# Designs tried in a protein design run: designed miniproteins, single chains, continued (3). Part 44

Each design is a single chain, and the fold is of that chain. pLDDT is the mean over its residues in the fold that is shown.

## One batch from the design tools (miniprotein)

Design m9520
Fold by ESMFold2-Fast:
Order: C-alpha cells, then structure tokens, then sequence
Structure m9520 (fold): chain A 84 residues (1-84)
C-alpha cells in the first residue's frame, strides 16, 4: 500500500510538472485557467492524502489520488489537443 501511494504521488508530481510546462505554450488567459485547475487538483490531493493518513485509511488516500490523477490526465490531453 505505502509503495503504491508513493508511486502515485511521484506520478502526480511528474504530471503536474509536465502540465505546467505545456501551459507555457498556451495564450496567457488559457494558461491561467489551466494553472488554476492544477492548483485545485493539488489541493484535493493534499486533503485526500492527509485525511487518509489521519484516519489510517491508505485505500482512501490511494483512491483519492487515482481520481485526481485521472483529472490531471484529462487536462493534459485537453492541452495537447489545443496545441496540435
């Protein structure tokens, strides 16, 4: 479980870095909206992982992180489509 959580957290950090880099290629208004969405997802990840640790439920943390990662991947795909 802890190894899976660490894997997902590393994946989240890599994906955030990639999305931030891709956002630099967008017009300023679109870049700002993307960065706001990333910030919201970062907040959700912090709360979900924090709550999971607090209540000693690693499955809750893992499930929350998977949902947030899915939203980040959808955002990445949307940005790549806009840049195509």
Amino acid sequence: MEEELRRLEREFDRLVARIRRLAQQLPPAQAQKVLLEVGILEGMRLIGVGVGKLINDPEFAIETLRRVLAQLRALEAEIEAQLA
Scores: mean pLDDT 84

Design m9521
Fold by ESMFold2-Fast:
Structure m9521 (fold): chain A 89 residues (1-89)
Amino acid sequence: MTEAPPREEFEKRLAEQLERDLAAAPSLAEQVLIEAAARLLLEGDLSPEAFRRAVAELEATIDDEAEREAVRRAAERAVADIEALLAAR
């Protein structure tokens, strides 16, 4: 049987958590940021810097100040969640 390296196992766990978060996401801003995180996961390049860049691009496409602020807050939470997951074990 083929065993995945620790990073691929982490990616699978994170993907499952993202699906659950998407289903339970109460706000549009959170859904948008979760989708951005999923894009990085699909490429297999899950890094805080890559995620921040994707979020910055999303912020640039938002004209409404209130929506931009909501996205920024959700992004900060997402980064914290990723760091917490990385710190697990």
Scores: mean pLDDT 67

Design m9522
Fold by ESMFold2-Fast:
Structure m9522 (fold): chain A 100 residues (1-100)
Amino acid sequence: SAADEAKEAALRAHEEAEKLLELVRRKASKEEIRKAFERYLEALRETAKALEKLGVPKEEIVELLKDENERLIKMLEEEGAPEEILEEFRRGLEKLIEEV
């Protein structure tokens, strides 16, 4: 069902966010962290598309993604991600929101 697709997409986005946080926590290379962020962005795009198919209004999808993205950035900052990486990720997330 469309609801199951949306749930699966959201779970994948959560898994990719956890992998990204783990890489930052263990001080992985900037290249590994950037690749994990790309996977997270792809999972967010899939989540947005699944929610759209489920009939969730675009404005509600945007608000949901903004809230989750702000939470992730704060967690990355608390885990000690470099400011350069945080700024890069904020820009990537803003661009994704514009694409929804």
Scores: mean pLDDT 87

Design m9523
Fold by ESMFold2-Fast:
Structure m9523 (fold): chain A 99 residues (1-99)
Amino acid sequence: MINGLALGNLPELIIKYEKGEISEEELKEKIKELEKEDEENPLDIDSLSPLARQVWRLVLSVEIYLAEEALKKSKVLPEDLKKRVKEIIEKGKELLSRL
């Protein structure tokens, strides 16, 4: 969440699940792994150069857009996973506001 890793990988996982390419259990495990990686590798905003901040604003804006679009198009995604996806998106928006 904090470093955008979960957010960047989320659209592909949702699309694969919607197509029946991965199980609900596999999707839950992959989201959990991404959340853990974000927690263990938080973005140090204070260490970023002005150029790096601009790149991160662009990357996060694109990732947020793609994740929101995947969520809007989802038809079979479970409600508990929709909630977790929304939480990841909100954390991404919070991070973007601090850049």
Scores: mean pLDDT 80

Design m9524
Fold by ESMFold2-Fast:
Structure m9524 (fold): chain A 114 residues (1-114)
Amino acid sequence: MEADEEIMELARKLLERLENKDIDGALEVVEKLRELVPDEEKFRNQASLALATERLKKEGIEVSTKEVAELIKKGDEKAIKLYQESLITIGTLESFIRMREAIDKLIEERKKKK
């Protein structure tokens, strides 16, 4: 229950960061979500479901993560679409973290050679 509340709060912050085009802040929230849910599969599923839930709430649809999961299971097109978009969002931010790490390593190697 406490972990679910923290995941929902982080998902809300992530959505706010994305709306403000604050990519650095969005990446920080994704790192915090990963620390809170160390299992990679659980992290991706829980973070994506929480983000989809916050997106539905922003459209005026009062739902919990459990209700969104049930809607997806029942084949609700809007819930499925927002969950898929949330999976892409989380995956893209993870890819940006990995790309930044790779760029930082290249910059450090260049600094060591000069």
Scores: mean pLDDT 78

Design m9525
Fold by ESMFold2-Fast:
Structure m9525 (fold): chain A 71 residues (1-71)
Amino acid sequence: MDQVVRDLALLGRSLRQGRRVVPSRDVLTQMVRQNPDATARVVRRLGLTRDDLRSLGVSPSVVDQILRAQS
């Protein structure tokens, strides 16, 4: 839990500084399981679409969970 929260904070900081850090499939899957709302906000800020998430190898059920949390 603490590691995922730290990774989210670092990702948010990097995005603000114009640095591009894209979470891996494994990290995204773990983030969704622990905090789907925060994960949905990160995905939205990165501009990742359903097709982008599928290209990263994220499972369809996890993609649906992220997109539902964005609604």
Scores: mean pLDDT 67

Design m9526
Fold by ESMFold2-Fast:
Structure m9526 (fold): chain A 87 residues (1-87)
Amino acid sequence: SSEARTLLGLAAWELRRLSESSDVEEVLRGVENIAATLAKYAATDPAVAEALALVEETRRRIEEDPSAAQEELARTAERIEGLLARL
């Protein structure tokens, strides 16, 4: 849907922006905000549900290893961009 495309595009953009931050608290807050936004639509759109799962996994990985935050955020942005290419 056009709504899913817009939502996933904004999520990927925000993940890319967060990948340039050295502030772990800002990063974790940003990732949680993205997840909260996606969660509102995940029940009605399978692409949004898949993106939400990727974002939640990314949050877990950053909490486990904050030094990998930039790499994990960039990887997840790339994966969501791949989902967009299939919509």
Scores: mean pLDDT 87

Design m9527
Fold by ESMFold2-Fast:
Structure m9527 (fold): chain A 62 residues (1-62)
Amino acid sequence: GSGLSDEEIELVKNAIINDPIMSAKYGDKAKDKAFVEKLMEEVRKAYPKASTEELMKRVLAT
């Protein structure tokens, strides 16, 4: 556990799947909640005060 809710993970997962660049980059990994949680955790380490929307934006910018 990263302290992220299932709803936050689903929101970011859906954002990655619907982004053509990120979907191409991660493929089937973008459908894995554990993988998305790990990506969000890594972004949270760099931006510990980021909101869910900020985390999503930064994950998509990676």
Scores: mean pLDDT 75

Design m9528
Fold by ESMFold2-Fast:
Structure m9528 (fold): chain A 78 residues (1-78)
Amino acid sequence: DEDKRLEELARRLAEVFGISEEAALNFLRELKRAGMSLEELEEFVDEYEEMVKQILAGKKDMDDLIALVVKFQDRISK
C-alpha cells in the first residue's frame, strides 16, 4: 500500500518539521511528482530525521542539514 507508506512518511516528517501532516503529505507528493521514488522519499525522511537528531545532540551542524537537502534537490534536478 503506497498510500499508507506515504501517509506514514508524512506523519514522521510532520513531527520532525513541526508542521501539519497535510502540509508534509503535500510536500512529499510534490517531491514524488518531481521525480523522487517512494524509496527515495523514505530515504530522505530517514536521513533527515537522523540528521535533526544529530544536530540536537551537538554532533552535526546546520551546514550538514543544508548539504543533505542539496543532495536530494540534485536528485530531483536529474
Scores: mean pLDDT 77

Design m9529
Fold by ESMFold2-Fast:
Structure m9529 (fold): chain A 89 residues (1-89)
Amino acid sequence: GEEYGRRASEGSGEGASKSSEEGEREGLRGGEEEKSPEKAKRGSSAGIGGATAAGMGRYDWRQGKEFSRRSALESGAGEKVAEEAGRGT
C-alpha cells in the first residue's frame, strides 16, 4: 500500500530523505559505493534545484530572442517580416 508513495514521490533523487531511506535498503549490500546514497547526500541538495531553474531560465532567454526573429521572419505573423523583424520591437 505504499509503493505509490515511494515511487510516485520520486524524491529519491531530489529528496535526500527519501533517497537516504532507499539507499539504506541497498546499503545492506554495500550500496554506499554506488552513486545512489552518495549522490543523494551531496548532489541532491545543490544539484537538483540549481540545474532545473538555471537550465530553464537560460533556455527561455535564448529561445525568446532567436525564436522571436525566426518566428516573425518565417511565419510572417510579425508586423514587418519583409523588412526587418527587429525594427519595431
Scores: mean pLDDT 42

Design m9530
Fold by ESMFold2-Fast:
Structure m9530 (fold): chain A 78 residues (1-78)
Amino acid sequence: KKKEEEEIKIVKKAIEIFQKIKKAEVLGKPIPQEIIDELNSNEKIAKYVDILKLIYEGKLESEKYEEILKLKELIEKE
């Protein structure tokens, strides 16, 4: 409802950051400093990136499941 557009932008940014992290890992290169700075400066982005990592690794926990459902709702509302 309120701030849905803001939440969607945060989720999109988290997806971009997650993709850059995975690209660096696949290439065996260090994560770019600007990505590390973004994760350290924005708690919401860091939280969504952690959720994306859990989805990617198949390490889903019951408590994190609700956060994943909210993430799906935000993406679907675009």
Scores: mean pLDDT 69

Design m9531
Fold by ESMFold2-Fast:
Structure m9531 (fold): chain A 67 residues (1-67)
Amino acid sequence: MLEGVEGLSDEVKEAVQKLLDAGFSMEEVQEVVKMTSSLTEEGQIEVINGLLTQSKDEVRNILRTRK
């Protein structure tokens, strides 16, 4: 089970798993979930899929600048 994402739908969990498969850490994945928590389920999935089309360096830059 993914800690910190237990309340999410199966579709959002699948999108989160794609981030882990792409080489992001659990901490980075939790930050993505946190920053998208105010969105609808469809909106969270859309943002995560959008991030997966970017390079890992670009995604990490986005996460860094949100803090």
Scores: mean pLDDT 73

Design m9532
Fold by ESMFold2-Fast:
Structure m9532 (fold): chain A 109 residues (1-109)
Amino acid sequence: AVVGPTSTSTAKLKKGEQVVVTASARAPVDALATGTVKVEGGKATLEEFQILGREDSGRGTRSAVLKKDLDDGETATVTVRIGAGVATAVAVATAKEDATVTVSISLTA
């Protein structure tokens, strides 16, 4: 089941620009966090993409770190299991062409 709203953040980049785009969601219970990056209008290199978890218990967790070149309309996805707390998707993207980069995070229990 989906727990809580999906959070999104969007950045518009000119060719050669680099940005850090983050989206955070609160898990009220143990959940699977899914982070997705989408590139539109151009091309970007995803230099780093991961989910960082900060649990109410004080435990930190993280997904694998993904690196990927993304063409127009392509997506990249990472997942991590988190206890009750905050999951933050963090993407470092470099535009190879003018592009819009959207990061989303959703939680399922």
Scores: mean pLDDT 86

Design m9533
Fold by ESMFold2-Fast:
Structure m9533 (fold): chain A 56 residues (1-56)
Amino acid sequence: SLPPASQAPPATEDELRRMVEAVRKLAEAAGQPEAWKAFEDGLRASGVVPEEVELP
């Protein structure tokens, strides 16, 4: 049977990890590690990343 349209994709954890990794790599390549740190802090403060999710 078709899944309900209200069900969100279960891959949000993967999307978060890829986003954080991309920011981290960009900040490292630019010599600005504080940039990804601020991004990570912002995600945690906004509550969009559960504490059980591992961030780099």
Scores: mean pLDDT 64

Design m9534
Fold by ESMFold2-Fast:
Structure m9534 (fold): chain A 80 residues (1-80)
Amino acid sequence: GAVEAVRRALAAGLGVPEERLADLGGATTVAEAARAAGVSTAAARRALGDALGVPVERITPATTLAEVAALAEEAGVVFE
């Protein structure tokens, strides 16, 4: 689903194994995802913005992975 694609994009952008983020869901915030990945919130926001074509300013520490997916779809990303 879209959230799984966002989680995969974050893992790829940060250079961490997807399995490290496998327990994260749609309600997980970017700050919580950054903690799980062992990176700063700024690094996680940048990785998501770069991977999904979303302006990093639209992604906050409190933005959920489901909300990131919605922002990416608004920006023209199609999730399989």
Scores: mean pLDDT 82

Design m9535
Fold by ESMFold2-Fast:
Structure m9535 (fold): chain A 85 residues (1-85)
Amino acid sequence: MKITKEEIDKLLEELNTALKNGDQARVDEVLAKIEKIVSNIKGLSIEDFKRIYKAISFAPGTFPADLAEKYPKLVLRLAFFSVIP
């Protein structure tokens, strides 16, 4: 079933907060929840999610063009959070 943008935004906000706090246990928990959800989302693969996760975690603002084309609203939201923390 298709997840809403707001639900994804909330999970990514939790992930970003855990990363800023250096809480690795919380990061792992949030990632496990996201992976379970992503595996059931049509068109959004675990592979694509890992690429998005790396972009927001280690290289803010560097989203692959193919992901921006597939998930424009999600990628724009992640770019916004990466540039404006």
Scores: mean pLDDT 56

Design m9536
Fold by ESMFold2-Fast:
Structure m9536 (fold): chain A 71 residues (1-71)
Amino acid sequence: SSTLARQLADAAVDEVSKTDPEVAEKIRKKADELLAQGASAGEVAQAMMNTAIEGGLDGHAVSEAMEAAMA
């Protein structure tokens, strides 16, 4: 759902912003773009994870934050 996808996006951005605000901004923009296109929660989560890894961040913390948002 769009609500779940937004919750995942917010959780990932919040986690990444603690270490790299620039990468967090890139994740936010990518998530907003995908949500505007009607992407699924899974597609948004995968794209955010890829963006964090491309930014040089450990995907583990981002994955945990997104999983917590789904619980």
Scores: mean pLDDT 79

Design m9537
Fold by ESMFold2-Fast:
Structure m9537 (fold): chain A 87 residues (1-87)
Amino acid sequence: SMLDEIIEEAKKLIEEKGKELNVDPEELDRIATMLIILVSQVYEGKISWEEGKARLEAWLAAAPVSEAAREVALETFERVKKLMEEY
C-alpha cells in the first residue's frame, strides 16, 4: 500500500540520517515507532499534519532523545509530509 511504502521510506531516512549524525540505535527505534504512529494517524484522517507535528515536538521534548535524534525525527516528518502531498 501507499502507507507501507511511505513507512519504509521513513525508516530508511531515519537509518541513513541517524548513521550520518551518529545517533544511538535505540533512539532511532523510538523515533521510528512514534513517526509510524503519527504518520498512520494523518493518513487515516484522524489528525492533521499540523497536529501531528505538534505531537511529535511534544513527544521529543519529553523523550530521552538527543538533539541530533530530534533533528532526524523532524526532518523525516517533513519529508514524509512532502512525499504524501506529492502523491
Scores: mean pLDDT 84

Design m9538
Fold by ESMFold2-Fast:
Structure m9538 (fold): chain A 87 residues (1-87)
Amino acid sequence: SEALELFQKAVEATKQGNIDEARKLVAEALKKLGWITDEGAKAFLTLSDEEFIKVLERLVEIAKKKGLTDYAKLLEQIIENIKERLK
């Protein structure tokens, strides 16, 4: 899945401290999944790091509810990497 590959790239971006690239990759993955519109993807890029974390936490719950365990795990990894950078 293209969305899965984009989430994996977002994890790597957060490991490198490139939160802006991770935000872009997550927005593109969500667009590929049909979970957000083009306008939603643009709005996503304007979020603060704290707002981005809150959106990601909500997406983890949605992914778990849908049985998308691989997506939930990648989103959780992105959240933990960003939180580590904010310490």
Scores: mean pLDDT 84

Design m9539
Fold by ESMFold2-Fast:
Structure m9539 (fold): chain A 69 residues (1-69)
Amino acid sequence: SLQQEVQRLVSELVDAMDAKDREKAKEIAEQLKDLLTSQGREDAGRNILLGLASMSTDPEIKEYLLSLR
């Protein structure tokens, strides 16, 4: 389901952010945006990315997540 795939991507993105894996974090963030955009859920995508950006202590990841909204 869409909900399960979104939860998986969010979990993987949080893990990548915690690991300071910038490349993986950016790739997963783009996958999450693309998935939600393809489903007409742009508002949900923006809200999720904003929430994840607020949790990020890495300025590069934070800026990238904000740029995708």
Scores: mean pLDDT 85

Design m9540
Fold by ESMFold2-Fast:
Structure m9540 (fold): chain A 60 residues (1-60)
Amino acid sequence: SAMIDEIIEAAKAGDYLTAGKLLLEAYEQGMDVKEINAALEKEGIDLEKVERGGVRVVLE
């Protein structure tokens, strides 16, 4: 999925704010959380760290 690839690219760049925003958009679109988590874990990315980025956007 193009959206999962964008989340991975943002997280690898250290941009957890953008990665978190894209993750929240993926959840809102009804994307499978297990599929997203598996893709992130394969790339060594912590889902919880990405989710924290998204939560901080909502708290602004």
Scores: mean pLDDT 77

Design m9541
Fold by ESMFold2-Fast:
Structure m9541 (fold): chain A 72 residues (1-72)
Amino acid sequence: SMVEKLRQLARRELERAAREGRLEELAKEFEQTKKEVQQLQKQGKISKSLGDELIKVLEEFVEEARRLAEEQ
């Protein structure tokens, strides 16, 4: 599913950003992607259900990236 692919991609990006010291930058990128998903949802280009699921995944990874950044 698209949701599962997003989770896998986000996890890989998180691991890379942690190694490169870019976790705060990645969190901002995930927030920007969330805004883009919200716009696609408002424009009817994706279903409300799919948009809501993608937004929840992005919010989870924003929080995780910020949590890991605070630990470094």
Scores: mean pLDDT 85

Design m9542
Fold by ESMFold2-Fast:
Structure m9542 (fold): chain A 74 residues (1-74)
Amino acid sequence: MTVKSPVSYELKVGETYSGRLPKGAKAKVLKDGKVIAEFGEGDFSVTFTEPGEYKLVIEFPDGTKVEIPIKVTA
């Protein structure tokens, strides 16, 4: 099941989004439909170096996917 997050983030170039994935979860960062980063369980961080529209997709071990929009401005 895929759920679009009701929360979106707005970041500036050079800012870092960090989080922790539970056991068995994975995450992908997409820009313009391309996977630019992938993470497994544990601590993760992404520093955005270019402005644009990004999407963080988190997949939980039960098959649930959460899509989080991230807008990065200069």
Scores: mean pLDDT 78

Design m9543
Fold by ESMFold2-Fast:
Structure m9543 (fold): chain A 84 residues (1-84)
Amino acid sequence: SPMEKLEAVKPALSEREYAELEEIINAEDPVKALLESDAPFVTKVVAAGILGLLTAASLRSIAESVADPRHQKKLLATAEALEA
């Protein structure tokens, strides 16, 4: 489930990022909540991965394009959660 994937990614997330992701994933319309969210780009990419809108391969590719190692860690953790 999306919530099980979020729990797998949780160790790579801040408390704020987890709360933002939980709100998006548990919304009545998660895709609409994602598109309307003011969360940072990387958080929205993690949400898109958890919701099945991005593949693990796409997440790994985005991680390679991101300069911040903390952002890379979150994206790679999300890719691993999708492959589990």
Scores: mean pLDDT 87

Design m9544
Fold by ESMFold2-Fast:
Structure m9544 (fold): chain A 90 residues (1-90)
Amino acid sequence: MSNLRQRIQQYQDLIRQDPRNSDAYLSLASYLLRLKDYETAIEYAQRAIDLDPRNAAAYRILSRALEQLGDLDRAQQYRQQADDIIQQND
């Protein structure tokens, strides 16, 4: 059985217990990206950003998922936002 699907269920359970857990949304988005479920990965990464707008990792997941879906312009914009956040967070 896929270890990735088991991890997804674990993070979904964490979100149900604490719907403001930004790290759980980020982790879920990361695992969905690995499963090539790019559209759902975007939804959870966007939720992570809504809870923590300085989460550079969430912008990187958005960028990578959009690149895989062929939305190269939006992917480049989110990659740039991630890089800007990293430069501002000393």
Scores: mean pLDDT 82

Design m9545
Fold by ESMFold2-Fast:
Parts: C-alpha cells; sequence; structure tokens
Structure m9545 (fold): chain A 61 residues (1-61)
C-alpha cells in the first residue's frame, strides 16, 4: 500500500530530522504497525503492513 509506505517513510524522515535514535525510530515503527493492524481485516493488506514495517525496522537497526 503506497499510503502506508509513504506514512512510514515520512515518519522516519521527520524523526531523523529531530535527531531521534534508531531505538526511538524502531519503537515508533512498532507502534505504527500495531495501530494499523488493529483495524485491518484484509489478510493481504495486513501481510503488506507487517512486511513494509519489518523492512524499515531492519534498516533502522
Amino acid sequence: SSSFRQFLDQLIADMEARGASPAQIVEALEAARRAFLSSEKDPARAAEIERVTDERIAEAR
């Protein structure tokens, strides 16, 4: 989903601009994953949310 990818990429950019640590970025990405998955009932979109978030978490570590 382009909108979710754009949201995560903007969140990371904003946090990096504010001097956030990798650990703070990972915490924010985990919170975003949890929030989006809590209301997502489509298994294909849920899998995409998990995959895209896992990729960003790996990059931030």
Scores: mean pLDDT 84

Design m9546
Fold by ESMFold2-Fast:
Structure m9546 (fold): chain A 79 residues (1-79)
Amino acid sequence: MKLTLEDLKLAATRKTEGDHKVSEMQVEIETNSNGKKVQHVTLLFSDGGVYTIQLENEVDDEYLRKSIEELLAQALKEK
């Protein structure tokens, strides 16, 4: 199944509830030295916060959503 960029933006927005919103998201795919596809997901928040995660060969939506949730938790922990 293909998870869309809009799905990631919606998940991020729902988790931040309030003034924090994802203003931009960038996804880059590269192949590492072992031949695995690696996704780099960078989120830009309306507050100017920038967060990046690296995902290896995503199999289903659950793992990707959890990774985004962890990234957002790290973004908000200094509040």
Scores: mean pLDDT 57

Design m9547
Fold by ESMFold2-Fast:
Structure m9547 (fold): chain A 87 residues (1-87)
Amino acid sequence: MRKLIEEINELYEEVRKLKAEADKLSQVSTNQEKIDELKREVEEAENAVKGAFLFLHNPELAQSYLDRAREEIEKAKKLMKEIENDI
């Protein structure tokens, strides 16, 4: 349980950083479609991290949510890089 809480806290911090970066990028990018997609991916990552916390009593399910959060974070990072290259 302690290790799962540590991983959840690390991913929460990563999602917060992605939100801040997405907000900055939305101020300079004219590609509204990609910005909206980025915001959705970040929201999905946040929801997955929240899911992991909610299911701490089931380590296998909590880990599944953390794995999904990592996948959504990677999708968000790739999309951010595409938007940055378009500026």
Scores: mean pLDDT 83

Design m9548
Fold by ESMFold2-Fast:
Structure m9548 (fold): chain A 90 residues (1-90)
Amino acid sequence: SLEEILKKMLKLLLKFYEEKDLKYLEEMLRLWAEAAKEAGSFSWSEEELEARIKKIVEEAKKKGEEFLEKVKELLEEALKLLNLSEEDLK
């Protein structure tokens, strides 16, 4: 379901925030793109997707703590919207 995909994305985003490992951000972005394609919202070629992921990862590296603060805000807002807690992602 869409809810299960969103939970998986939030789990990856939480791991990225806690471990500060960009691999979790990359995995989350790939899952998001696959979900969007399945939903018919948009689709990118594999090359376009890789370019977009690379750009976001480079921005995350450049902004450091500011990017992590934005991730924390998004995670908290998404959890509140879905009526979930961080424990639900463990």
Scores: mean pLDDT 80

Design m9549
Fold by ESMFold2-Fast:
Structure m9549 (fold): chain A 61 residues (1-61)
Amino acid sequence: SQRQTQALEQLLIQIGKEMGPEYEKIAQSQKGKSLGDLLKTIQKMYEDDPEKFLAAVGKVE
């Protein structure tokens, strides 16, 4: 749903912020994108630095 997509967008932004300025910028650039685009960005951020990504997820949830 649109609300679930918006919730995922906000969560992605918070994760990006916790990972650092470069990732925050990447996450912010995904505002208004489709669910598929958001999921692809999440996957790419995880693949780039899995340990940093998982640590950030633990801080925002």
Scores: mean pLDDT 83

Design m9550
Fold by ESMFold2-Fast:
Structure m9550 (fold): chain A 93 residues (1-93)
Amino acid sequence: MVEGVAGYAEYALEGIEKLYKLGYKDEASEAARELGKKLREWAELLDEESAEIAKKLADAFENAGKNIDDEKKWEEYIKEARKEIEKLKELAK
């Protein structure tokens, strides 16, 4: 499950960044917020260590969506999301 959660989050993040670059900011914001919600739901199905990282990842996506009009904050939260995804991938090994 952790491997599947990490892989899905990575795939979804690439889609969200592509939407943002194409100027579909409302869609990017909604996708980021929806992904954050799903990650919080999936955290309940993970072990404690993986759940903690999944919740931090959810926070990063929710905050990115809230800051869609602030390019610097968006980039900082997306960078944080990438770090948390890498931590989940390490736990899946």
Scores: mean pLDDT 85

Design m9551
Fold by ESMFold2-Fast:
Structure m9551 (fold): chain A 65 residues (1-65)
Amino acid sequence: KDEVAEKLAQEHYERAKAEGLPDEIAERFAKEVKELYKDYLDGKITLEEFQQRLAELEARARAEA
């Protein structure tokens, strides 16, 4: 549920910040990851779709940094 998705997104945010991503990019990335986790936990997407979209979000955030 929302709290679990928020904690998981927070972990990704902290990792992005530790990697040196700008605050604006890290915040946008974490927000998108939170929504992706919510979709996965609600059963709206498969594990394979989740993994694919997460990898795309990670690649985009790094490219924008």
Scores: mean pLDDT 80

Design m9552
Fold by ESMFold2-Fast:
Structure m9552 (fold): chain A 63 residues (1-63)
Amino acid sequence: SHLDEFIERGKKHYEEASEERREILEEIGRTLRGIGDTLNELLEKKRKGGELPEKGTKLPLKL
């Protein structure tokens, strides 16, 4: 939900921004969406007690 608030604030600036800046804001929104999806998947796997070590990974980002 924190990401949703951030995106909504970005949309408010979008209304007053130049078209080029609007495209940048849209890209930011898509990136945040992807991060949210990844976070949700990681949380689900931890709940299943399955595939991922809960604190064991030291790998940066994707590897």
Scores: mean pLDDT 65

Design m9553
Fold by ESMFold2-Fast:
Structure m9553 (fold): chain A 96 residues (1-96)
Amino acid sequence: MKEIQDLLNELKSAVENNDFESVKSLFKQLIPYIINGDKETQDFLLHGIAELLVTLIKQGKVDLAEYLFHELYFDLYANNKTDLVAKLSLYMSQLY
């Protein structure tokens, strides 16, 4: 869990610093933890990603948020985990 929390914190810092290449790289590093993680890990990461995406949208960084969402969607689709996309969308709607 600590490693996942550290990656998510680094991702948030990269967003605050407008380091978009690090944002994309760190986000891709989190995806395997979602695909291979247990339900607790998946729920934790999906909540964190929902907060990140909503924050990017509110900051006007819509193109970056959409890019990250599509990267996650395609990887989840390829692994037959599209139910997690529905869960992410629910968490994002709860933050509005």
Scores: mean pLDDT 82

Design m9554
Fold by ESMFold2-Fast:
Structure m9554 (fold): chain A 80 residues (1-80)
Amino acid sequence: MSGREQGELLAERGEEARKKGNLDWASKLYLAAATLYELAGDLLGAAEAYENLSKVYREQGDDELAEQFEKKSEELREEA
């Protein structure tokens, strides 16, 4: 499986975990997905994963981390 395909699988699992309310697990899965997308050169995939990670942190009440990853997502979208 390619790094991009692994990133996609982890992002899907992150979304499933988020829908079930498992926010801690969702954050770990989205971070892993973003990392694999970046290593594969998929900047748009990485940006989407960081955007979803930001939303998870906001749902957890961590606005500082949410803002950090939202900015990282925006930067990657500009480079894509």
Scores: mean pLDDT 86

